Designed miniproteins, single chains, continued (2). Designs and how they scored, part 102

Each design is a single chain, and the fold is of that chain. pLDDT is the mean over its residues in the fold that is shown.

## One batch from the design tools (miniprotein)

Design m7747
Fold by ESMFold2-Fast:
Structure m7747 (fold): chain A 100 residues (1-100)
Amino acid sequence: SEKEEMLEEVKERLENLDASFEKARPVYREAGVSDEQIEKAKEAIEKGLEEGIEYLEKGEPKKALEAIIKGSLEALKELLGLSEEEKEELLKKALEELEK
C-alpha cells in the first residue's frame, strides 16, 4: 500500500507540474530568472519524476528517490545559477542522507 501511495503521489506531481510552474512563474521572474531557465528547470523535474515512476513500477524505491532528487537539483541549478560542482556536492550529500 505504501509503495502504491508513493507511486500515485509522484504521478500526481507529474500531472500538476505545468500548473505548479505557471503559478510560480511570476515569482521566478521577479527573482530575475529567465523564461528559458524556468523551462529547463521544469524539464529537469519532469525527467526526474518520469524516471522515478519507472523505478517505482520496478520495485526500486531507492533508485526512484535518487532520480527525483537528481531532477530537483538540476532544476535548482537552473533557477539559482548553481555551478556543476555545487550541484554535484549537494547531490552527494542528499544521497548520503538516503543511506541513513
Scores: mean pLDDT 82

Design m7748
Fold by ESMFold2-Fast:
Structure m7748 (fold): chain A 58 residues (1-58)
Amino acid sequence: SAEYEALGKKFGVSVESVKGARTLLDEGFSEEVVVQYLVREDGLSREKAEALVRELKK
């Protein structure tokens, strides 16, 4: 969706990474697990990963 494309651009990650993070949240994984996923797989800083997770939970 356009929202995932905008979040990908804002946080410097692919739209696939944004969709993956959203899928993990929808499957009931904790915010900490999703943050660690984004840090490990996409090289995001912890601060940016936490901000992306907050945006996905709005």
Scores: mean pLDDT 83

Design m7749
Fold by ESMFold2-Fast:
Structure m7749 (fold): chain A 76 residues (1-76)
Amino acid sequence: MLPETIREFAEKAKGKSIKERSQLIMETLAEAGKTLSDDEVDMLQEALNTYMLKVAQGESIEEAAEEAVRELEEKA
């Protein structure tokens, strides 16, 4: 499910640079695209972009992941 994918991404992103996290987003979206619709992949990409923005603004990985999940749920 999309919320679980975001949380798994957040765990894998721990200790990584912005560039490495960007690469991980691309890898996560490519893997998700094998099982999800194009619309669901677009929603996941938007949520992961929110996660990256919040982390860049100084939020914890856990807080940023939960905000990304909330944005996804509000748009679903």
Scores: mean pLDDT 76

Design m7750
Fold by ESMFold2-Fast:
Structure m7750 (fold): chain A 66 residues (1-66)
Amino acid sequence: MSKEELIRLAEEHGREALEAARRGDRESAARHLQLSVSYLLKAGVPHEEVTERARRLAEEIARALA
């Protein structure tokens, strides 16, 4: 699996996390957030960038669930 494929999977799971959050599905939102982070780390994205991206996505999830 290429770095580009891993980043694409991370982005897909990020979108699925937000869609789940908009449906009120906290469990699926958390699972997809975790998968997105895992794929970014596997792709070799620096930890600082992964942390910042995860923070922004978590904030969006929290807003969608509110």
Scores: mean pLDDT 87

Design m7751
Fold by ESMFold2-Fast:
Structure m7751 (fold): chain A 69 residues (1-69)
Amino acid sequence: SIDEILELLKKAIEYSKQKKLEEAKKYIDRAETLIKTLSEEEKRELLARAQAESVELGVAVHDLLKKVE
């Protein structure tokens, strides 16, 4: 779900700030797998919700969506 992806990316951002890059990667990889299951409409909703919540989260979602194209 969109909520699950947002929570995974928030955890990835937290671990990245703590320099726990291996842990952050696990959360990013899980989020990427879930994003691949989304429709184009759901991907647009995910990006809009992330951007509304924070700049960091919006950037993370935007970059990951570009990667999975």
Scores: mean pLDDT 86

Design m7752
Fold by ESMFold2-Fast:
Structure m7752 (fold): chain A 85 residues (1-85)
Amino acid sequence: SLVEEAIRAAEHAIRAAEEGDITGAIGSVLRVIGLLLDAEWNGASEKEIRALQLAKQAGVLAMQGRIEEARRLLEEARRLAEEVG
């Protein structure tokens, strides 16, 4: 699903940021943004949109060095993803 792909991209963003690969983190966040736009364009549910927004915010926080906050938001995104299938 778009949500599962976005969560994987956000995980990559967090990992890239931890490794000091800010360019890689940016690329992964841009991928999450693209997936969010695809979901909105295709009429995804409110829960799917919320999970995608949380994945995007996690990636942005990771780029800012806020790794623990990024991980917490990603965990919330995963919980919502499980609820949407």
Scores: mean pLDDT 86

Design m7753
Fold by ESMFold2-Fast:
Structure m7753 (fold): chain A 65 residues (1-65)
Amino acid sequence: SKEFNFDLFVGMMRMMEAVGMARVEAKDDTIIVTVTGLSEEEGKRLGKIVEEAAKKLGLKAEVKL
């Protein structure tokens, strides 16, 4: 089943940052994720996941491709 897991999401983002595929920044109430090396389809899926995570934290999300 696809249930959102915040810890798994954070681990995935850290792994992507470590391999140079993403950069994560926090600005006030907004989480900003810049992604590189992903397809447009993969970037859109990641964007939905980031927005879902941000909503659970009461934050805004911005995804840059």
Scores: mean pLDDT 70

Design m7754
Fold by ESMFold2-Fast:
Structure m7754 (fold): chain A 68 residues (1-68)
Amino acid sequence: LLEISVPQDVPNSQIKAVVEKYGGKIVKYVRLPFTNKAYAEVPEEKIDDLKEAVAKLGGTARESELPL
């Protein structure tokens, strides 16, 4: 499970498109005051590619083992 955090101006649709491009699935969206967050299940072999793609959006992606 990945925690994806991007700037507030990056829409949920763009997060979903990036996750789905790397074979992942959105589990949950969370909106914070200056950040859009999503939790996603992503194939382990694609995690590094997704982290790089999220970084290009000005965000971060991290492994999360916490229950939602």
Scores: mean pLDDT 79

Design m7755
Fold by ESMFold2-Fast:
Structure m7755 (fold): chain A 63 residues (1-63)
Amino acid sequence: SVEEIVDELTDGKEEIDLVEFLQRAIREGKLTPEQLQAIIDHFSNRLKVKKEEIVKLLEEVEK
């Protein structure tokens, strides 16, 4: 599930550094290009985001 993938990429942390998250997601190949682009587009002006915000966004992209 998206929640499990995000938990793995964040080591279960609630508050996430966005640049580190994207670097890890790209390195591990856990997210699609569409999912990565959605995160960039939605959070472009933010350096830190809550894990829950990423999970909700990616669940919408899956639909």
Scores: mean pLDDT 78

Design m7756
Fold by ESMFold2-Fast:
Structure m7756 (fold): chain A 80 residues (1-80)
Amino acid sequence: RPPSPAELLFQSYDTDGDGKLDRAEFRALLADAGLNLSDEELDALFKKYDKNGDGTLDVEEFMDLVAENDALLQMVIDLK
């Protein structure tokens, strides 16, 4: 499968290349998108999309989150 723009964005914040975004990397990505979420709002998003409950988002969970959130989808579009 060719990488999508959302997948490429994910890889740019996945600094250790393990295919996972931790909470700090995800917060940095949201801040760069202009979204300054509270800890409670960030936890709610993580809980909703972290299907494995491991405290990280994989690329498919991240793509689902981007697709369901207009602000993040707009960030992905603007990057290309």
Scores: mean pLDDT 70

Design m7757
Fold by ESMFold2-Fast:
Structure m7757 (fold): chain A 63 residues (1-63)
Amino acid sequence: MAARVEEVLAKVDPADVQRAVTALLNGDEKTAEEIARRAAEKAGLDPQEVLDALRTVVDWANA
């Protein structure tokens, strides 16, 4: 499970990851979803999978 999150994040632009994580930490779900969708398009990934990976990172940071 953690390995899949790492695989997804490795394929995503680090700048997009940082912006999306910051948006999620601020409670701005809409902005995070828009960033995740664009990042997924660039990486050839499922937008929902990218968003779920970003949410997992935020959960780890807030634990």
Scores: mean pLDDT 78

Design m7758
Fold by ESMFold2-Fast:
Structure m7758 (fold): chain A 101 residues (1-101)
Amino acid sequence: SLEEGERAFNLGEYEKAIEYFKKEDTAEAYFNLGLALDRLGKYEEAAKAYEKAISLEETAELYENLGLAYDKLGDKEKAKEYYKKAAELGDETSELALKKM
């Protein structure tokens, strides 16, 4: 179902992709679920999907997407917090330099 979800996503069939990704209990599936929800403008649901993915596997990319989702929701303080966590998990020197530019 993950491959079927990815195929639906690539075809722009985001609602169909969501149905496939919901059947998988993996960090990758929850991340892809969040991406599909984000493409539909469902930012609060996307944030919840990214938070679930982070609970299974913590990555800089997940924190970046979660920060962006909160930014789109107008929650600037949560967006800053999660962007900071992304920086802490990546190349801290380069990410911090980019954020201070």
Scores: mean pLDDT 83

Design m7759
Fold by ESMFold2-Fast:
Structure m7759 (fold): chain A 76 residues (1-76)
Amino acid sequence: APSAEALALHEEGVRLYEEGRYEEAIAKFRRALALDPRLAEAWANMGRAYEALGRHEAARGAYRAALQLDPDLAEA
């Protein structure tokens, strides 16, 4: 199971993403993934934030990681 700290960092990242604060969202997702690299939703959401910034190669890498961990994230 992911740690409470990793989940909290992911929730902060999602909030920042919804506010359009994409670079800050990515920083929170990276911190969450440092604690739990198997948190597939954090990889997927980091990919979406990279796409929002036009960083397509970084987004592709993040989406690939998400799908390798959870193939049901087909929209990642």
Scores: mean pLDDT 85

Design m7760
Fold by ESMFold2-Fast:
Structure m7760 (fold): chain A 77 residues (1-77)
Amino acid sequence: SAMEERLREALEQGRKEVEKLREELGKKSKEALEYLKKAEEYLEKAEEALEKGDFETAHEYVGKAAEYVKKALEAYK
């Protein structure tokens, strides 16, 4: 389904972005690193929901991961 494909792409992109930001910001901001760890946790929960066919829960967790990435970027400033 289109929703499943979009969620799989979002999870792949989210994981790569968090990995990159953790390397770039983790040495410069402890607060940003803590937010990125929360983003990783929500991406893992989203993957679990997606594997169970719970696309609504997966979508919500992807959204929460994105919010924590935003908080990490704001905390770095």
Scores: mean pLDDT 85

Design m7761
Fold by ESMFold2-Fast:
Structure m7761 (fold): chain A 60 residues (1-60)
Amino acid sequence: MAEKIRELAKQAIEADKAGDVEKAHELAGQLRELSKTEEAIKAAAEAAAELLGVPIPEEL
């Protein structure tokens, strides 16, 4: 499950950077449905941090 969440997070960020805002929002919606557990949220945050180059908060 975590791998799929990371993949969706990467695809959402990629779509946003490509200017496909509608697809980015659709993928973000899918992530929200899957990210109902703290572990799923952490996996998505890790993927986003790697792609955006921002530090992960210790509280995650």
Scores: mean pLDDT 67

Design m7762
Fold by ESMFold2-Fast:
Structure m7762 (fold): chain A 86 residues (1-86)
Amino acid sequence: SEKVEQEKRLIDAMLEALEAASKGEISVEALKNGARGIFDDEKLLEEAIKIIDEAANGKDTLSIEEAKKVLEKIKELKAKQIEEES
């Protein structure tokens, strides 16, 4: 659906923004808020938040490299949904 493609584009845009950032950190809360904005499906949102929490391992921030890996996993989760709905 168009909405699913739009959500995928948002994830891709976030990955590109992080790739452009040469240094710094991103807050775990900001990543979770991003996931809440991307996923309408409660189960997928819970899986995305779990990915973020596991990467954070109790920290409030992630490095850019850690955040990129998290977003890559979230993108894979979204791609799996698209494949299953096709």
Scores: mean pLDDT 72

Design m7763
Fold by ESMFold2-Fast:
Structure m7763 (fold): chain A 55 residues (1-55)
Amino acid sequence: SSAQEEEIRTIAELAMQASKEDKAYLAERLGLDPETVTAEQLEAALKEKWAKAAA
């Protein structure tokens, strides 16, 4: 649903506002490279994880 997408975007936006260390920590949790993580990668990975968790 659209509500799930909005929640995921909000979380990704909060992650982008966080310190570099906090962003790296979140990236590692999502299986992403903490050194090169981007906002798009965070949003996409959060979408995948949320969809699996909400199922």
Scores: mean pLDDT 73

Design m7764
Fold by ESMFold2-Fast:
Structure m7764 (fold): chain A 72 residues (1-72)
Amino acid sequence: SVKEKIKEKGEELKKEAEEKVKELLKKAEEEAKKLKDEEEAKKKVEEYSKKAIEYVEKAAEEYGNFALEALK
């Protein structure tokens, strides 16, 4: 059914977003620890934080577009 397809897409995107956010936060920590300059470390954390937010926003947009198209 259309409802099951929407549910499956939601679960898929949620899992992918959770895994990607965890990966990006881990990379932020690892890259920041390699930097001796505190300000450069802060910039690296901000960079990966922005990437994580953008990924979640894109996943939400993809889900919304899929659901709206499936309901037409």
Scores: mean pLDDT 83

Design m7766
Fold by ESMFold2-Fast:
Structure m7766 (fold): chain A 63 residues (1-63)
Amino acid sequence: KAKELAKKGKEARKEGDLEKAKELYRKALEIDPSNVEARAGLLATLIEQGKDEEAAALAAEMD
């Protein structure tokens, strides 16, 4: 479940749909908060959007 949503998020990010990518990665993390692909993908998407403060907050919670 979570791995599939993380993969869809990665595909959305490649298509340039950063909002859809964030939604899919967040859904993956709701199912499995430890999913490394979803965490990394969400972090990368936030950085690409220039949301550095949100990215930093997410990274701190990943520890």
Scores: mean pLDDT 77

Design m7767
Fold by ESMFold2-Fast:
Structure m7767 (fold): chain A 66 residues (1-66)
Amino acid sequence: GPEEEARRAAEEAERRAAGAVARGDYQTAVKHLEEGLRRVEEAGGSEETIRGLRRGLAQVKALAKQ
């Protein structure tokens, strides 16, 4: 259902972002998480799923600042 699709989209975005972070490419990591958030919202993901992804995005942005 929509929540399962949203959860999967969030997990995929987080995995792609983690790979970019491991390479020091924080801009690409942010892009992956922003695209994932858009897909989660379009899929009708729960507020909980959206909040989780937003927390990940904030963490990556903070990490980029060092």
Scores: mean pLDDT 82

Design m7768
Fold by ESMFold2-Fast:
Structure m7768 (fold): chain A 77 residues (1-77)
Amino acid sequence: TVDKEEAKRIALAVARALGFPEEEAQRLSDELSDELAGKTPEEVAILAFEKVAERSEAEGNTQLADKARAAVENLRS
């Protein structure tokens, strides 16, 4: 299972891979690190993609939300 620092690194990598701006990626990774600690790396990645999808949808970025949801489906398969 991951500690908070590793959860932050995974969440940051996910946000960057999806094209989030650096300041937004940093904020998201900080916010998620506490929530994602104690999970496996795979669980952290899935949850990070899900949170990115939720945030992108709320901001009206449906393309990014769909991309993040597709990544979740691939990781679960």
Scores: mean pLDDT 79

Design m7769
Fold by ESMFold2-Fast:
Structure m7769 (fold): chain A 88 residues (1-88)
Amino acid sequence: MKVRVGDGLRLRLSPFAGSQEPVEVDARVVSEDGDLEIAGHPDWDARLVGSDFSKGREGDAVLVIAPIPGTGLYSIALGEIVEKRDSL
């Protein structure tokens, strides 16, 4: 199974901002190279990584890089695909 542009993914990201619970977000595949758009987070740079072209499978790794406004720093989260579904 290969991820197609426009496919929806449910992601579980590593806990950040002091939370002990994983952050769950919806994402959409925006390129054949595995670039993702995170719902509600247009400033985040996200992509499928660590896959030998098995992108869009449950357990595939995701890297999310979010700029922190006014700091010049990045927030980096690692996550995984927990569900592949249509993005609506």
Scores: mean pLDDT 66

Design m7770
Fold by ESMFold2-Fast:
Structure m7770 (fold): chain A 82 residues (1-82)
Amino acid sequence: MEDLEKGKEALEAGRYDEAIEYFKNAILKDPTNAEAYYLLGEAYYKRGEYGKAVLYFQHAIKLDPNNEKAKKLLKEAREKAK
């Protein structure tokens, strides 16, 4: 999935706005893609938008309850959002 791969590349490069757009496009094409919601949450987390990160991590966990990284970052985002 090219949008997801390009989003990951942008995320690793610190281009969070580009990463967010790629992950949103991945979700638009496949709204059941748990990884896209997780990575979108990670991009918002790295931008300091912890409230949005919480929302997307919750959605990722609903789609994939075994995503331990999403659960960990959800806890951290909740602590930072207060």
Scores: mean pLDDT 86

Design m7771
Fold by ESMFold2-Fast:
Structure m7771 (fold): chain A 73 residues (1-73)
Amino acid sequence: MDLSLYPYDPQVLYDYLDYIEKNGLVKDKDKIVRTVNYMLNQMKKHYGKDHPKVLESEKYAKEFLEKHGIKLE
C-alpha cells in the first residue's frame, strides 16, 4: 500500500531516526532537523496537528533530538 511510501507515515520517521542513530549520522544536525520538520509537517497536513499520531511523533522526535543535543524548533 502507498501510505508507507509517504513522509506522513510515523513509521517512516521512526525508521529514519533509528537509521541515523544506528549509523552514527547524528553530526549533520541541520539536515536532520530539516528532514524531521518536513516529515512532521507532512503528518500535520495528512492527519491534522492534534491527531494522536502527530502528537506522539512530535514527542518522539523532540526527545530523540534532545538526547543527541539537537534542538527541534
Scores: mean pLDDT 75

Design m7772
Fold by ESMFold2-Fast:
Structure m7772 (fold): chain A 74 residues (1-74)
Amino acid sequence: SHAAVSEAFAAALAAAGAALAAARKQGLTSPEQIVDFLRRLRDERLAEMRARGADERTIALYGAFLDGEIAAAE
């Protein structure tokens, strides 16, 4: 459902923010390290959504959102 997708977006944003803060605290400060981390997180989340039976349109929209966050981190 769209509500579940919105909850997944909010949870992914919160998780990504917390993970970025943790990575920076551990000394991962280069844009390349941060971008690589976000790309891996994106791929893992998209694979989880597909495995759970999310439709391809929802996966594509979520992927595009995460790609925007990755671009902003470069």
Scores: mean pLDDT 70

Design m7774
Fold by ESMFold2-Fast:
Structure m7774 (fold): chain A 70 residues (1-70)
Amino acid sequence: SRIEEVVEKLKKFIEESYEKAKTLNKEEQKKLMEEVKLIIEDAIEKTKLPKEVADELLKLLKEREEELEK
C-alpha cells in the first residue's frame, strides 16, 4: 500500500539521520534532528497519514533524539 511504503521510507530516513547524527557534535546533532522533525511533520501533513502511523513515526524520532542526549 502507498501508506506502508511512505511509512517505511520515513522510518528509514529517521534511522539514517540518526546514524549521521552520531558522527556529529551535540550542536549539529540538535540542528539535524530538528530539521528531520520538520521533514517528518511536513510529510505526515502532505500525505494525510493516519494518526496511528504518524504517532509511530514521531515516537521513533523522539526515541532516537533521547538516545543522542545520553
Scores: mean pLDDT 85

Design m7775
Fold by ESMFold2-Fast:
Structure m7775 (fold): chain A 82 residues (1-82)
Amino acid sequence: AEELIKEAIKYLLQGTPEAYRKAVELFEKAIKEDPNNAIAYYLLAQAYYKLGDTEKAKEYFDKARSLGLTPEELKELIEKVK
């Protein structure tokens, strides 16, 4: 799961719609391998948000929070992905 997340982040950083769709594919695969990975749900939500799918983005943000991703952990994640 971690390697899929790292690869998906590389696509997320490319900043194109095709790269965002590839990031979604890889994050969804990571979630299938580890369905309790709050970080993977958060990053999947970011990819959907960048694609303009705000409903799916909200759904996966809510899922990440339900799995215990705190506002503090979210802030640290945003700063690390910067």
Scores: mean pLDDT 77

Design m7776
Fold by ESMFold2-Fast:
Order: sequence, then C-alpha cells, then structure tokens
Structure m7776 (fold): chain A 118 residues (1-118)
Amino acid sequence: MPAPFARGERVGVVSTSEAAGRAAALGLEESGLEVVGRVVLKEPTVEAFAAAIRELLARGAEGLVLAVEDVEAARAAAEAAAAVAPAGMRVSVSSLDPEAHAVAVEILAAAGLDVVNA
C-alpha cells in the first residue's frame, strides 16, 4: 500500500520497541518523508505517550506514527494522541496485531484525528 502521508511531510515516530520504531522511520524516509524524531517507550502509559507526542510536536511534527505491539500499548498511545494532538492531525498506527490496530484507529477517529495507513 502506498504511504498516506504527503511527500515532504514532517512525521514523528513513537514506538514501544527500538526495532519497530527504526523500521517505521526507515519506511517513512524511503517514502520521501522527513522523520523529525523517534521516541521509544519502555512503559506504554498514556502519560508517557502524551509526553513523547508533545516532544515531537515541539520538533515540528505535522504527522505521527504510533508503532505499538499490543492492545494495551495501542489504547494508551491512541488515548494520549486524542488528548494532545491538534484536531485533524494525521496519525498512522503500525502494529502486527490487528486487534491493537483496530482499537487505536477507533479511539483516534472518535477524537477527530485523520487516521491514515503508514
């Protein structure tokens, strides 16, 4: 599937693993996107994701990629983005777990964020 972010768009990556975050960033850069930063969280709490998202927004992120391994991390990431991301901001969820992906997409869409595929 082609990347949904516009070429040259500035994107921040938040992940629960170094490998997943690095893979997401590489794929974005190969698609012509600027990765403004990567944050890897060992504790996947709403507060930790919110802090990471605020840091990426301060670095000029126009879009976000949430690379999450399970439903708990996906829910925390989506709730954090819903709380701190500007309305209409473009957010992609990257997960190998289809349930984690579905939960995050539902929360993000309900919060008025523009949910896109990475």
Scores: mean pLDDT 81

Design m7777
Fold by ESMFold2-Fast:
Structure m7777 (fold): chain A 87 residues (1-87)
Amino acid sequence: MLTGKAEIRLDGKTVTVTFHTENLEEAQKIGEALKKYLEEKFPDEDFTITIDGDTLTVTAKNVELAQKIREAIEKFLKDNGIEYKVV
């Protein structure tokens, strides 16, 4: 089980996840796994994912898709035992 904490922010079409892990390598591994999960869950949807250090940012084509992506992120974190806060 991953034990890191995460913060999720939804701003219009943009979902940002910041990983508060023990080290940057762990944050990057979680971010890459989440990116793969989202790409597999929404293969035909128009969105971009950027990973910068401990932060993963998703920019969706519309607010409805961004909300669905936020819900998918919450499920991923919960299923992997990562505590999270929506801000």
Scores: mean pLDDT 82

Design m7778
Fold by ESMFold2-Fast:
Structure m7778 (fold): chain A 59 residues (1-59)
Amino acid sequence: LTPEQRALIDQAVEAAEAGDLETAAKLLSEALGVSLETARRLVEDYVAGRVSRDDLLAN
């Protein structure tokens, strides 16, 4: 991952922790190059504790 992608993932995690799931999904979609639908699923899995921040960085 580039430093820019890592920064976007960090911002997405902060947005998710603040309860702004739509912003989190958009940032994660941009960082990983995945669809917004896929990004929303990843944000939901993160909030549910099914994936960690390190898991997001590995994809």
Scores: mean pLDDT 81

Design m7779
Fold by ESMFold2-Fast:
Structure m7779 (fold): chain A 66 residues (1-66)
Amino acid sequence: MKLKVDFTGTASQRTAIIKNLKNDPDLTVTDVSDDSIEVEFTGEATRAIARTLELLGNPDVTVTVL
């Protein structure tokens, strides 16, 4: 499953989110800019779904399922 995450929060919030996504062992980062990141889940489907729902609940980002 592939996600696009667009950042709408502060620079500090963007940095924290990018760091968390890059440090997730079940994610492969496929594209990075200052305002967005694309990630692909390579781990177990259950964890991928849970993480996607967590990101969708974050008010400082807009998440698109690709």
Scores: mean pLDDT 72

Design m7780
Fold by ESMFold2-Fast:
Structure m7780 (fold): chain A 83 residues (1-83)
Amino acid sequence: ATAEEAMEAAEEANRLALEAKDREGAEEAVRKGKEAIEKALEALKKAKTSKEVSRATGAALTGIGSALTAGLIAGDMSLGKEA
């Protein structure tokens, strides 16, 4: 239940991050990503098997990636940064 819900929330956060073209959109993606991470951490604490741990970890990583991407977009809106 929790691991699957966390993964779905993380996917929603990722979709929002990709659609973020404004500061408001980026902030919304960060907020959703944080919720997904919290759910994934709760699922990780309840995981008893390697498969459950792997699923919860995957959800957490996806949520973190979405939050980081959204944060970078929000930060880059003030400064032009090169790779």
Scores: mean pLDDT 73

Design m7781
Fold by ESMFold2-Fast:
Structure m7781 (fold): chain A 79 residues (1-79)
Amino acid sequence: MDDEIAEMVAENRTVEQIEKDIKLLKERIKNLDAALQRHLAASSPEVAAAIRERYPVTLEHYERTLKILEKALDIKREK
């Protein structure tokens, strides 16, 4: 469960490391959206459809990781 992963991250990482990981991941999510927009503009409708299908899965994975890191930071700061 994500809460258990967050506790493990809080135990094994410093506040500074978690904050850095959060910033880097937010930047990666932003860059992923920009890359998607460029690829969609340059692609045929068929290729664009395939890109749109894969993008939500990749984005969901990054967003889930971000939530885990944010929970880990909250746990770490409470201690």
Scores: mean pLDDT 78

